Designed miniproteins, single chains. Designs and how they scored, part 17

Each design is a single chain, and the fold is of that chain. pLDDT is the mean over its residues in the fold that is shown.

## One batch from the design tools (miniprotein)

Design m563
Fold by ESMFold2-Fast:
Formats: sequence, structure tokens, C-alpha cells
Structure m563 (fold): chain A 81 residues (1-81)
Amino acid sequence: EVDELLAELERLGMSPESVERIRATWAATDDPLERRLQLELLRASVEVARLYKESRERAEELNRRRLEELEPLVEELRAKR
């Protein structure tokens, strides 16, 4: 169901504004073939978004660790008066 796919995209980080825009597009589409295409694209988007979220979370964790490692050096540099 489109609503469930949109809920998954929102959970994966898509903004509520983007979700609402997609919902409006779906509601405005009457062609069954176009609707099937949109549904298939939504399913693909969920899979892609999941992969990007996992990749981003790993990158963010690495960056957070690096910032924590660099914090003493940054503080020392700032204390250089």
C-alpha cells in the first residue's frame, strides 16, 4: 500500500513535506499504468533510502568518533591566545 511505503520512507529520513508531495501526486494520478509505475518507483526508493541511511549512519558514526578524537587538539588550538 502506498501509505505504508510513504511511512517507511519517512522513517528512513524523508521529510514530511516530501511525503505529502508524493501522496498528493499519487492522489492526482488516475491512470492505472502510471500508478503501477509510481508504486514500483516508491518501492525502489524505499530500498535505496534504506541503503543510503545505513551508509550515512556509518559515516556519521565515523565522523563523530573523529571529532571526539580531534576535540582536545581543537580546544588546544582555540586556547592559543
Scores: mean pLDDT 77

Design m564
Fold by ESMFold2-Fast:
Order: C-alpha cells, then sequence, then structure tokens
Structure m564 (fold): chain A 76 residues (1-76)
C-alpha cells in the first residue's frame, strides 16, 4: 500500500539502488501524480544513473535524494 511504497523507496535510496528508487517512486506517482517527494526521487535518481551527467549534477542529485529520504522518514 501507499505507506509500504514510501518505506520501500526510503530503503532503496539508503541502499543506493537508484533503479529500485525510480520503480517505487513511479508506483507512488500512479497513486498520487502530485506527490512532490516521489517526483524529486525520480528526477534525482535518473541523474545518478546517467553516465553523461557532470560531477556537479550528480552531487546535487545525491543531496536531492537525501532530502527526499529524510522527508519520507518524517512522514513514516
Amino acid sequence: EYRELKRELVDAIKAKDYEKAIEYAQKILELDPNDRVARTAVFNAKILLDPSATEFAKKAAEIGLELARKRLEQEL
């Protein structure tokens, strides 16, 4: 359910499993397309999987995912 998907997203971010983070965040977005935290997770995880992304972009994406993870943990 929705709470379980958020927990799974947190676990994927902690594990640095960006493919799983995108999968769970997209499932959250199927239930609530306006979930800002899930959108942030998809955006930043895609940057971290992109081999053409700059060092700066990857560092910013890591920070963005960490902030998303902390917000999800506060909701759980």
Scores: mean pLDDT 85

Design m565
Fold by ESMFold2-Fast:
Structure m565 (fold): chain A 82 residues (1-82)
Amino acid sequence: MKKIEVSELSLDEQGILVDLLSQKEPLSLEEIKKRHPHLSTSEITKILNRLEKLGFIKYDKKKKLYSADKEAYYEALGTKLG
């Protein structure tokens, strides 16, 4: 799996990721929409899908909640931190 830096993400992608990282608990799509009212549901869903594919977030299908993968985020901040 290729690692990318957080700085390679768009400002909106970074904003959503940082919100998820700042929370101890997962956020629903509705809660994310309230924090980013300038983005449509489709735009937020596209960002969440991209962040999940990059390994920065996880989606709980049973709870319909999104959470940040803190280990993946910290690895992306520094190359070759093991």
Scores: mean pLDDT 73

Design m566
Fold by ESMFold2-Fast:
Structure m566 (fold): chain A 76 residues (1-76)
Amino acid sequence: MRAEEERLTQRLADAMVQIARDHGLSIDEVYELTRGTLVTWLTEKQGLSEERAERIVREAYERAKELVKRGEVVLP
């Protein structure tokens, strides 16, 4: 993974955790609600391909789930 993709993945994972906490949602619910919007944002604003954007969002989702399972909630 490119360094920029790793950075974006971490930022999105942190954002998913924050959204889940702020709105009383599970990480699964945040992922299902935001996946399409995040893919569009990554393709239009970050210039990524659709395939790369979807991979980044899925990886962020997996990281966010692990953070919540461990109780390692990162609030900005």
Scores: mean pLDDT 77

Design m567
Fold by ESMFold2-Fast:
Structure m567 (fold): chain A 83 residues (1-83)
Amino acid sequence: MVEAPELSNPAFQGIARGASEASRLAGDNKEGQERARRGVEFAKLADEYYKKGDAALATGYAIRAVGEVFEAGLLAGVEVPTG
């Protein structure tokens, strides 16, 4: 199971926790697990660049992290809310 690290930015922490939950729901789905792992990795990179003051790069990595969590969730059978 993919575990969420402790991050400084609450939004990036939320993304990392979302990746961990998608990993839990994906179970034995290898692609879902790999997507969730990448989601955590990109959230961690977003937090690193946030701490360095690079808001543009932090945002870019956060968008990538959200994309990976979204794909992991779909592979886990989660339906995306449409509003």
Scores: mean pLDDT 82

Design m568
Fold by ESMFold2-Fast:
Structure m568 (fold): chain A 75 residues (1-75)
Amino acid sequence: MARELAERLGRLDLRLAESGSVSDEELARVSAAGQALYDGAVAGRPEEGLRRAAELLGIEPSLEAIERYARELEA
């Protein structure tokens, strides 16, 4: 799941960049959160990646919170 969420945030980052609907700072946060999830999964520490991603996005450290965040921006 963590790697799939990282990929979802990566796709979201590209879509937001193309649409211009958010600031460069918001794009940087989404990109950094996706990278944190990916790095955690690769290191065998997905729970650490999840907490770091959630902190970067300013949300609760849960898969559900990150999924909700992505869904809200995907609207």
Scores: mean pLDDT 77

Design m569
Fold by ESMFold2-Fast:
Structure m569 (fold): chain A 50 residues (1-50)
Amino acid sequence: TTQQMRDDVRAAHKRYIEALNRYLKTKTEEDEKALQQAGDELLRALQRAW
């Protein structure tokens, strides 16, 4: 379970960085929502790992 939790956090972090980079380029509402969703997913993964 601990390894899976680490993998989940790493995957969520990668998605967050990708969403952040896209939002910084486009500044669109669509990409802002995607960034917020990716942030929420990362936060949930971190809460499960703690």
Scores: mean pLDDT 81

Design m570
Fold by ESMFold2-Fast:
Structure m570 (fold): chain A 73 residues (1-73)
Amino acid sequence: MEEAERHGQQALEAARAGDSAAAQEHITLAAEALYEDLSRVVSPEEARARALAFAAQLRAQLEALGAQLTQVA
């Protein structure tokens, strides 16, 4: 969990720096870390669903940041 959250933070930081490749890599790593952690305590199906939801949330945050940056006063 901590590892997945750390990668999520790094994805957002990379996106803010304009490094889309690094942002995408960290989203993937965050999802993989979360899946690995959850698959030890929940069903593989649930772990996969939650990891995909987490990746989707990170991508949505990046999209929201992009929209925010295009808004002018």
Scores: mean pLDDT 74

Design m571
Fold by ESMFold2-Fast:
Structure m571 (fold): chain A 83 residues (1-83)
Amino acid sequence: LSPGGLEGLARTARAEAERFEKLAKEYDDLSKIYRQLAEQDPENAEEYKKLADEFEKLSKHYRDVAERARQIAEDAEAQLKAL
């Protein structure tokens, strides 16, 4: 890999990590909102809990994707520093 190729990889992977981390936080926030709605609306509590669980799963998924992208970015950044 050329230094330019490593810079491109580091930049792209870092941007992807940031994007997926933001998505993970947004879904985590939605999960919390729907859990709160379940407490406030007992008649619809089951539906809100199901939505909260689905958003929590999405949050975990995007956190995992963000972590993988972060590792790629850190590895590329470390290789650049070693040059």
Scores: mean pLDDT 87

Design m572
Fold by ESMFold2-Fast:
Formats: C-alpha cells, sequence, structure tokens
Structure m572 (fold): chain A 73 residues (1-73)
C-alpha cells in the first residue's frame, strides 16, 4: 500500500503498542519490538498489530498473526 504517512499517527500507534508490550513476558516483548521495527511507518501494519493484540487472549498467537500479515498474508 502506497500512501502518505502521518508521523504523529505512527508515533501514537507505536506508543500504544509499546504500552501493551509492558504487559507481555520479556521474550514476547522482544518479539513485538522486532515486529514494530519491521512494520516501520506502515499504518496498516501498526493498526493490525494493535487490533490483534487488544483482541487476543494469547499474545504469542497475536504476534504470529502480525508476522503473517507482514509477510503479505
Amino acid sequence: MTQPVDPEEVARLRAEIEALAETLPPELRERLHALLDQAGDNLGALQFMLDVLRRSSDPAAALDQVEAFLRGE
């Protein structure tokens, strides 16, 4: 997806995801940070990450879904 990126919206989404990371075990937190780095400023990826992390009762499974999304599905 090619479109202009709002740096403030990116920063907001990343901050919300990082706040959720504090509730995770260290290994999942490290994995989440790696995925955040991979997503960069991709608003779609960041919104998907936040959405699945908020809805999932299993953070590890949520991170697996994010990884699959970043691979293009």
Scores: mean pLDDT 78

Design m573
Fold by ESMFold2-Fast:
Structure m573 (fold): chain A 96 residues (1-96)
Amino acid sequence: GLIDEAEEIIKEIEELKKEAKKLGDSITAKVADRLIDIIKELIKKGKVTPEVIRISREALEDLKEGIEAWKEGDTLRVIGLTLRVIGLIIELESTL
């Protein structure tokens, strides 16, 4: 169900947060933490929709790409992807 998908997305974001911390990418780690908090709040309020899953998956993929950009030393791409994830978090918060 949609809640099970949201919980699996949270698990994947938590793994990325741990990787970001190991790499010294504190910005990606903080943004990942905020995304986890918002998805958990949406679950708690019964507001997990197919659109919420879509936006959450898009944010997850942008976080993955951000970690790869960090490993490559592409600081501008890291910043761009981080800002994109923040925009997606704002979209999710608007659903609350």
Scores: mean pLDDT 89

Design m574
Fold by ESMFold2-Fast:
Structure m574 (fold): chain A 67 residues (1-67)
Amino acid sequence: SAAASLARAVALLVAEGMPEARARELVERAATAIQSGDNAAAREVFAELTRYVSAEVAERAVLLAGL
């Protein structure tokens, strides 16, 4: 389910050292951007994620959110 994929993305980011509240916020923003086709917003969320985690981890989290 979408909810399960978002939960997995949050868990991945938390395991890599992100605060849970921030990980949840960014994963929800990524999911919303993807669902609305907002490529600029999706890129902004990816860039924000890379401030906390590696590009590879950020990419996996965004893929789980639906990108």
Scores: mean pLDDT 84

Design m575
Fold by ESMFold2-Fast:
Structure m575 (fold): chain A 111 residues (1-111)
Amino acid sequence: SAATEEALALFRAALERLVEAVAAGDEAAADAVLEATLRRLAALLSPEAVAAAGHLLGAVRAALGQPTVEEGVAVLRTVADALLAQTSDPEVRALVERMTELAVEALRKHG
């Protein structure tokens, strides 16, 4: 849907801003990216999908703090698997899978 593609574009933009904030050691900027992104996603997605996006952005922040890209990807995949285990909504599942792919790509690009 158009809302899903807009949400994924917002999530991708948030990943780039989050990587920049973490690389700069700017925790306030990282917090602001999460807060602003989740507010914008709340207009496009269900509350369950917004919560999942928030957990994935938090997992990316944690992943960027790992010693290796592979350890970071493992942290992210662990969170994604837990989210997929908790949802029965196929649209939320598809969104988590697509968001996880974007997050893995961002970690590998900037690692």
Scores: mean pLDDT 89

Design m576
Fold by ESMFold2-Fast:
Structure m576 (fold): chain A 94 residues (1-94)
Amino acid sequence: SMGAERARALIAGDQSTLDAIDEETKKEYEEMEKMPEEEKEEKALELVARIFGEEGLELMREHAEKRFEEAGAPEEVRKKFEELIERLLEIARK
């Protein structure tokens, strides 16, 4: 539920929630800067999955899909986003 609250706040444009996430994750971002690209990707996915959880990621998916439809986003962009969300959800469920 905390992840879902974070997702809703970000969708609403709440800067204070962004600032809180940035502060919470600052050290992990600094650690990631020193990693090889492959490790950075995996660590970034773990971090996002932890911040938003399954419920938060589902809310972000629904919002992004609606925005993609409204903007007429290319199928390739939508597929890449869906693949990313599925990977994040798998991590969040573990």
Scores: mean pLDDT 79

Design m577
Fold by ESMFold2-Fast:
Structure m577 (fold): chain A 76 residues (1-76)
Amino acid sequence: EENKKIAEEIKKELKKLGFSDDAIDTMVENFLSSKNIEENKKILEAVKNAKTPEDFLKLINQYNDEIDEKRKKLEE
């Protein structure tokens, strides 16, 4: 499955950034969806672009803000 490959790449990159295995599993469960390939690809790009754990969390927060703005536009 494409999502499984993306999730494995994300785990590998998070480990390179210095996250613990427990933290990685929690992060994957909290903000990776097995049903949304596009969102998971954006998360993978964020982890690849990050140089530190803090940079990665900052990029993920930015993506969440973008999703919230799109939802508001659909409701309006």
Scores: mean pLDDT 68

Design m578
Fold by ESMFold2-Fast:
Structure m578 (fold): chain A 91 residues (1-91)
Amino acid sequence: LSPEEAARRLVALAAADREGLLAATEATVAENRALAAQLANPRLQEAVLRAADELRRAVEAAAAGDLEAATAHVARLEEARARAAEELARL
């Protein structure tokens, strides 16, 4: 999926069930932050925390109907996840 396609899906999900999407996102963000706290590698920890932050921002933008902002945050989320995968591969 492109960032724009992912953002459009988030906008559609927010339109169908905004509260459920926000609740699921908060649960995922909390889980990722808890995981990051257990990581000894500071670059991997930073990448995981950045991914969690960008996920929250993407969902908040999508819930507000801001497709452009949601697309930008999805792109940054994918960049952060790629960074985390790169750091993990160095272990």
Scores: mean pLDDT 87

Design m579
Fold by ESMFold2-Fast:
Structure m579 (fold): chain A 79 residues (1-79)
Amino acid sequence: SEAKKQIEEMGKELLKAAEENPEEAAKIAAELVEFALKKGVDEAELATAAIAQMLNALKSEEEQKKVREAAKEAAEKAK
């Protein structure tokens, strides 16, 4: 689906941002969660997997926490 391709591309941007700019990674994670939750269960699962992979790439627990908080806030707003 087009939505799944969009999530895959956002996931790639998320991984790149995690290495270069952790604040941008938090923003992309929030946008990814919000987009995926509006599209359906499969899309939400893909977004969750992409965020998990990105969190493993971050250098510090502090940066991981910032991204998790941004994703959680986006999920709450999407309800």
Scores: mean pLDDT 73

Design m580
Fold by ESMFold2-Fast:
Structure m580 (fold): chain A 89 residues (1-89)
Amino acid sequence: MQLSALAPVTKDKTQTATAWFPEALEDQEARVLQQSLSGGPTVDVGVTPVSATLVETRVIDGQTLLKQAFTATLPEVTDEPTYVALFAL
């Protein structure tokens, strides 16, 4: 499952993505893929822990939806800027 699309990252070692789910998700692990803004191959940089944090609760059409923030501490990224995609395992 993909937690986030490719997003620009600086030499900040954290990336946060938010998504809505019908249930509270626990802390997860995600595979990190990196691609340089100048183009080139997508590189698998490894697996990183992802912290799930509840941000907002909303009821839509009688269904409870939970907005959760998924924060990953990235493995070392040398290029700036880079795009990183988070994939839940």
Scores: mean pLDDT 66

Design m581
Fold by ESMFold2-Fast:
Structure m581 (fold): chain A 70 residues (1-70)
Amino acid sequence: MELSEEEKKLIKELKELNEKINKEFKVEDAVKAILLMIKLFELDEEEIERYVEYLKKIGADEEDIEKVKK
């Protein structure tokens, strides 16, 4: 698979968000990371549902959950 420059940039942002989450957990950062994963990898519906359950568990807003469900 070929990665575009945009995809490489999003992967770097995802890695930085994961490092930030590991140092200081914030729900907003977890939402951003999941949205980046969906854009990068075109996740299947079942994978998206797993992330939706995770976001609900960590207390994400319903508006953010709707963005993930899309």
Scores: mean pLDDT 75

Design m582
Fold by ESMFold2-Fast:
Structure m582 (fold): chain A 78 residues (1-78)
Amino acid sequence: MKVTVLTADGKAVEVEMKEGMSIDEAMAKLEAAGVVPGALGLIYYSILKLQGKKLTEADAKALAEAINKGQELEREYA
């Protein structure tokens, strides 16, 4: 599956993820693509880790949305 995520400089990048990968591997893959999760992304990552689940498409999209919202807020309040 592909998710669209904003990088720290506000560019949109597509990151390819696989269902069933670990939440840690998903976050590492985002960071390797130049994505900085920020506070909201890290909060959502922590929630997924606490649930002990493997990554689903819905979880990948929700994580990307949390990161994107965090990037938007940081740009408004920098």
Scores: mean pLDDT 77

Design m583
Fold by ESMFold2-Fast:
Structure m583 (fold): chain A 80 residues (1-80)
Amino acid sequence: DEYLKLAEEFAKNPDEEERKRKRKELLTKLWEENLAEALEQEGVKPEEAIADLEELLANTSDPLRREFLRRLIELLRRLQ
């Protein structure tokens, strides 16, 4: 529900800077909740996940995907 509410606010706001801010908040919350849970359930250490994502980032040329992967890596480093 919280994530859906943030997504709605993101879609409704015409200000590009405000949309970027709300999008970052939404992605951070989604990754904190879902990724932390997934790592715990699968028994994967954040350090190992970071290494895998860095390899994926090295083989990715799309700017949007690269930005997404960088944020994911940053979040995982914070969870350590």
Scores: mean pLDDT 64

Design m584
Fold by ESMFold2-Fast:
Structure m584 (fold): chain A 65 residues (1-65)
Amino acid sequence: MTPEEEAAVDRIVEELKKEYPDLTDEQIELARRVARAAFRAGMTPEEAYRLAKEVLDSALAAGEV
C-alpha cells in the first residue's frame, strides 16, 4: 500500500475510535484490516470508512471480536 493509503487507514481508525471509545485492540485491528482491504480493492477513503464502520458495527452486534 502507498504511504497515502496507510495514512488514510490511520485516519479511518481514529474516526472510528471517536465514535466507539471502548474499542478493544482486536476491534481496532479488524477495522484497520477492513480499511486496508477496501483500499486494495480500489475504494475511495469515504467508501473504505463506510465499509470498515459497517463491518465493525456487525462484529459489535454479534459480540464476537
Scores: mean pLDDT 79

Design m585
Fold by ESMFold2-Fast:
Structure m585 (fold): chain A 73 residues (1-73)
Amino acid sequence: MSEEEFEGEVYLALAEILLAVDDLSPTPDINMLRKAIELAEKAKSLMKDNPEGVKDAEEVIERARERLAQAEA
């Protein structure tokens, strides 16, 4: 694993943790969701040569965006 790819996996794990914590709340936390999206997009950029990592990051971004839309409705 490259340094860049490892760093990407760390950012992805942090984004997944933030999203999972927010999912336990009945009310979405806009700041937490925005941070999860930022971390997942950073992870996607770092893991551009890893299709599974990119897919996982995109799934986190999508789910966080869905939760954010609920907060703004």
Scores: mean pLDDT 81

Design m586
Fold by ESMFold2-Fast:
Structure m586 (fold): chain A 97 residues (1-97)
Amino acid sequence: SEEMKKILQELKDKIENGELTREDIAEAVKKVVGSDKLAELISSDEINYAELRRLADEEGLTGEQRVFLEAFATIAEKIKNGTRKDEILRIVDKLLE
């Protein structure tokens, strides 16, 4: 959706400026999927993917929302691991396609 694209563009701008935090990813999850619980799971030091997917099913996320959720989980882990920002940008750019 256009609203999701706007959220992704705001994240992209933060990545390019070196300002992206894991808290920004949690906020994006809240805005895209509307779930505080899913945002909390993404914010954990060790992401429980089984619980993340179970809760996504329970809350009835759309296929598009599930794709964004999995991508956001990947980005959160890459931020934690100190991955280069150009690799994170490629994930966001793919979601914008």
Scores: mean pLDDT 81

Design m587
Fold by ESMFold2-Fast:
Structure m587 (fold): chain A 80 residues (1-80)
Amino acid sequence: MDPVITAVDPAVAAVGEAVTVSWERGSGDATVTVTLDGKEVATITTSADSVTFVPPAAGRYTVTVSQAGEAPDTAEFVVR
């Protein structure tokens, strides 16, 4: 079942502030890819339904949650 991002909290963060991404409907391991201006800055593989990460730089971020054989879901957040 395709993963669905349910929350990015906060959607506007400060540099060094923890951002939590949550999703549902996925099963098994998820790969969470975080990009800043189209460049990959983090890749996290997890069996959980959420990840927390601390952005190292200001900018516009895109997070993608993907699972094998399923359509990915994406969300954006801003770091100041």
Scores: mean pLDDT 79

Design m588
Fold by ESMFold2-Fast:
Structure m588 (fold): chain A 61 residues (1-61)
Amino acid sequence: SDLELARRMARVAFNSLSHLPVERRRELVTGAFRDMRDAGELSDEQYEAALETIDELVEKE
């Protein structure tokens, strides 16, 4: 599903930045998904799914 794809993209992006502190990872990945939403590349629903996934990954740290 489109939501599952957005969640997978968020996990991949967050994990690709594992060399950075968790707060910097959150900032960069959240910013990238916001930019994609603003460019019309993601729906608001996909954006929210990505943010929820980022929050879950941050809590896991």
Scores: mean pLDDT 86

Design m589
Fold by ESMFold2-Fast:
Structure m589 (fold): chain A 116 residues (1-116)
Amino acid sequence: SDIELTKKKLEEFMKTANEEEKELIKELLGIIDKLEQGDTSSVEIIIKTAEESFELVKDKLSEEKQEEVEKAIKKAKEYYEKGDYLLATLYAYRALLIIQGLDSSPLDEIIKEIES
């Protein structure tokens, strides 16, 4: 399943992640665990958190990074409206990693595999 693939890939990322990346991955894994139980309540909250975080740092980001964050938030909202809560959550965390200047490439790999 996409959830099992995501968990496996996130656990591998955890092995090489720094402390800031580990904190976000732990939060992401917690939301995925709730999704497995049918609880989607955290997904809207994390999308709003990504939007609010972006507004706070927007003027400090390069134009390229601003565009990447805007695209990630837009995709999170599009997947949320479609009821794809896993992809919605992954895109929201992609935005948060970019906002914090962290490596988003492990999430990009997971997203690409699920969207294929």
Scores: mean pLDDT 88

Design m590
Fold by ESMFold2-Fast:
Structure m590 (fold): chain A 56 residues (1-56)
Amino acid sequence: MEREREERERAEREMMLLKSKTAVESSQLNLQDIKKGNALGKEGIEKAKKELEERL
């Protein structure tokens, strides 16, 4: 049996599965970070607006 071919096919499939799992995990973490950043961005804009209003 050609072990080299089977090993290559297995490595490729394992890499695809790992990539899919890592992508899903990274997407979930990135989504939370983006949501946090967006909330902070809106709060930052509101704070800047208030500071501008309070500044003469």
Scores: mean pLDDT 67

Design m591
Fold by ESMFold2-Fast:
Structure m591 (fold): chain A 79 residues (1-79)
Amino acid sequence: ETPEQIRKAMEIALSEAVAGANRVYEEGVPLEQALADTRARVRAKGKEAGLSDELIDEAVRFAEAFTRFLAEALIYYDK
């Protein structure tokens, strides 16, 4: 895979992870629902960007882990 494709995958994963964490923290969306939405959004954007299924799966795994981490960190910081 090209460095440009890897960068695009990381950009998608990071942006959707932050959005997902904010939905949990600010909007009160259940974590599992936010994770499901993050997975779907990363997959859709990855396919639209022409990324490989392998790279999309890696981006999804990263986005899920980062969403969970950020959501918990935001809750702990505010409480």
Scores: mean pLDDT 80

Design m592
Fold by ESMFold2-Fast:
Structure m592 (fold): chain A 77 residues (1-77)
Amino acid sequence: MPSAEEVAERFEAEVEEVEKRREELAAEIGEEKAEKVLEILRRGAEEVRELVERGASSEEVIQKVQETIARAKEAVE
């Protein structure tokens, strides 16, 4: 099972990749939705980092990542 730190690092890396591919995302789902998705992912990454810094469990961090992804998907719908 990955540690809370490992989960956070992976999620942060994935968010960075989405940000680098912003133009591709905007072409697929539209600029407004792309901006909303990036805002949700960026804020979620910050919240995940705060959880790790306060000593949250890997389970708590994974739950936060899942909630963030679900929120981002809702923004696309």
Scores: mean pLDDT 82

Design m593
Fold by ESMFold2-Fast:
Structure m593 (fold): chain A 80 residues (1-80)
Amino acid sequence: SPDTQALRDSIRAVRDFVRGLLARARADPRVSEEQVARLQAVLDRLEAVLNDDSLTLDQIQAEMDAAMTELARVLVELES
């Protein structure tokens, strides 16, 4: 549906953002291996959603919400 496609496009945008953030985090010696691993886990989760055409709108939304929650937590830690 158009709504599902719009949500998948939003997930793609967040994935691209996380890819850029992860590249910068890996280059920064102040960022811990644990923080890099958590960003990688968020990226892997978003990629899994984009590679699974069987997911319902509610399942895609739940994965987006989980990814955004974890991303927000890591971003707060990186700014501290």
Scores: mean pLDDT 88

Design m594
Fold by ESMFold2-Fast:
Structure m594 (fold): chain A 62 residues (1-62)
Amino acid sequence: MAEEVKAAVERNLAIQVAEGADRATLESTIDVAVRSLLEKGYPEETVEEIRAAGLAKLDELL
């Protein structure tokens, strides 16, 4: 479950980088995803793991 969501976030970030998105836009994408997961009732610990994975992927892509 969490691994699938992490992969989806990472894939979305890679697509946006290919489309020319800047760091601020990419960080906003991660923030929106995190808020959506919290709203859907995902545990805070799981959401923090997904956020960390997204930020790490962003650092690799930029």
Scores: mean pLDDT 80

Design m595
Fold by ESMFold2-Fast:
Structure m595 (fold): chain A 84 residues (1-84)
Amino acid sequence: SEDDINEKVIKELEKKAKEAIKKKNQSDIVHVIQLIRFSIFEHDFTDEQLNKIIKILKELKKVANAAVQFQIDQLIRTLENRKK
Protein backbone atom coordinates (compact mmCIF):
# COMPACT_ATOMS: atom_id res chain seq x y z
CA SER A 1 0.00 0.00 0.00
CA GLU A 2 0.99 3.67 -0.29
CA ASP A 3 1.13 3.89 3.52
CA ASP A 4 3.54 0.91 3.70
CA ILE A 5 5.80 2.54 1.07
CA ASN A 6 5.66 5.89 2.93
CA GLU A 7 6.58 4.22 6.26
CA LYS A 8 9.55 2.46 4.58
CA VAL A 9 10.74 5.82 3.17
CA ILE A 10 10.45 7.45 6.64
CA LYS A 11 12.42 4.59 8.27
CA GLU A 12 15.21 4.98 5.67
CA LEU A 13 15.29 8.77 6.27
CA GLU A 14 15.45 8.18 10.05
CA LYS A 15 18.34 5.69 9.60
CA LYS A 16 20.33 8.12 7.39
CA ALA A 17 19.59 11.02 9.77
CA LYS A 18 20.87 8.99 12.78
CA GLU A 19 24.10 8.21 10.86
CA ALA A 20 24.58 11.91 9.96
CA ILE A 21 23.93 12.96 13.60
CA LYS A 22 26.43 10.38 14.93
CA LYS A 23 29.14 11.66 12.54
CA LYS A 24 28.13 15.35 13.06
CA ASN A 25 29.07 15.82 9.39
CA GLN A 26 27.36 18.88 7.85
CA SER A 27 27.52 17.49 4.27
CA ASP A 28 25.74 14.29 5.43
CA ILE A 29 23.09 16.41 7.20
CA VAL A 30 22.54 18.47 3.99
CA HIS A 31 22.24 15.21 2.00
CA VAL A 32 19.47 13.98 4.36
CA ILE A 33 17.66 17.36 4.01
CA GLN A 34 17.80 16.97 0.19
CA LEU A 35 16.45 13.39 0.45
CA ILE A 36 13.56 14.68 2.60
CA ARG A 37 12.79 17.42 0.02
CA PHE A 38 12.70 14.86 -2.82
CA SER A 39 10.56 12.46 -0.72
CA ILE A 40 7.87 15.11 -0.01
CA PHE A 41 7.52 15.81 -3.76
CA GLU A 42 7.41 12.08 -4.73
CA HIS A 43 5.10 10.81 -1.95
CA ASP A 44 1.74 11.83 -0.48
CA PHE A 45 2.42 11.68 3.28
CA THR A 46 -0.30 11.80 5.96
CA ASP A 47 -0.20 14.47 8.70
CA GLU A 48 1.08 11.81 11.15
CA GLN A 49 3.85 10.84 8.68
CA LEU A 50 4.75 14.53 8.11
CA ASN A 51 5.06 14.91 11.91
CA LYS A 52 7.55 11.98 11.93
CA ILE A 53 9.63 13.74 9.22
CA ILE A 54 9.48 17.04 11.17
CA LYS A 55 10.79 15.15 14.24
CA ILE A 56 13.75 13.87 12.15
CA LEU A 57 14.46 17.46 10.99
CA LYS A 58 14.36 18.76 14.60
CA GLU A 59 16.92 16.09 15.63
CA LEU A 60 19.18 17.08 12.69
CA LYS A 61 18.86 20.75 13.71
CA LYS A 62 20.43 20.00 17.13
CA VAL A 63 23.81 19.13 15.48
CA ALA A 64 23.59 21.45 12.41
CA ASN A 65 25.53 24.68 11.88
CA ALA A 66 23.67 28.03 11.54
CA ALA A 67 23.33 27.90 7.72
CA VAL A 68 21.99 24.31 7.79
CA GLN A 69 19.66 25.17 10.73
CA PHE A 70 18.14 27.91 8.51
CA GLN A 71 17.52 25.33 5.74
CA ILE A 72 15.94 22.94 8.27
CA ASP A 73 13.64 25.68 9.67
CA GLN A 74 12.48 26.57 6.12
CA LEU A 75 11.71 22.89 5.39
CA ILE A 76 9.86 22.43 8.71
CA ARG A 77 7.70 25.48 7.82
CA THR A 78 6.97 23.97 4.38
CA LEU A 79 5.93 20.62 5.92
CA GLU A 80 3.76 22.26 8.61
CA ASN A 81 1.99 24.30 5.89
CA ARG A 82 1.34 21.04 3.96
CA LYS A 83 -0.61 19.51 6.88
CA LYS A 84 -4.44 19.50 6.69
Scores: mean pLDDT 87

Design m596
Fold by ESMFold2-Fast:
Structure m596 (fold): chain A 68 residues (1-68)
Amino acid sequence: DLSPDQQRMVKKLSELYNKSRENGLLDIYDEVMRKMEERLGETDYSLSSKEFEDFLKKEWEKLVKEYE
């Protein structure tokens, strides 16, 4: 069973994936996920749910601006 924090993270990832798919931005989604994996490795997988959400939002907004 997933913890409440893990469930929130999964929901945020699902929302980002669906938003990216609907807007033809799956390449941006893939890049954000790659950066997230790098960040998780750097922090030894110790990011809080809020830090995870803030990082996803920041990187996604940055890449969307680059591709607009």
Scores: mean pLDDT 75

Design m597
Fold by ESMFold2-Fast:
Structure m597 (fold): chain A 62 residues (1-62)
Amino acid sequence: MEEQEKKAIEFAKQAAEEAKKGYRVTSLEDLRAELDRMKKYGLPEEELKAMERTIENLEARR
């Protein structure tokens, strides 16, 4: 992966970890935007599904 893609993945992972704690650290809009970027960059399906589950968990809390 290119450095730019790697940085995007690292950011997404950090946001996902914070969201798992049930805190409103990152907005759903920001998480959806990162998921869209990850799909656009052709990131691994495992990373995409991890982000999707994080979004689902946050939606379930609302």
Scores: mean pLDDT 66

Design m598
Fold by ESMFold2-Fast:
Structure m598 (fold): chain A 103 residues (1-103)
Amino acid sequence: SLAEEAQKILDAFRRGEVLDPSEFSPAAQKLLEGLRYLLGGYLFNVPEVAIRGVELIKEFLLENPETKPVVIPFLKEMKRHAELTGQKEVAKKIEEMLKELGE
């Protein structure tokens, strides 16, 4: 299922594992791309890249709301990390997305 693909992607990101996008469905590839942009922008302190990642993840969640229980906890964790590291623009963008999703 798409929720199982989302969980597999999130688990791999938490472990620092590299994933081959071609092994995933087109919908799951969009989540993978969004997460790469979000994490890359966060880790390298490039807020524009992180915000692009948030927008891709938002589109994915609006198209695939059944994946929310898997993805939303990770986004809340990322918001907390952004707040703790002073990345206010990234934290605000995640907060705005969560609010729009009713979370």
Scores: mean pLDDT 87

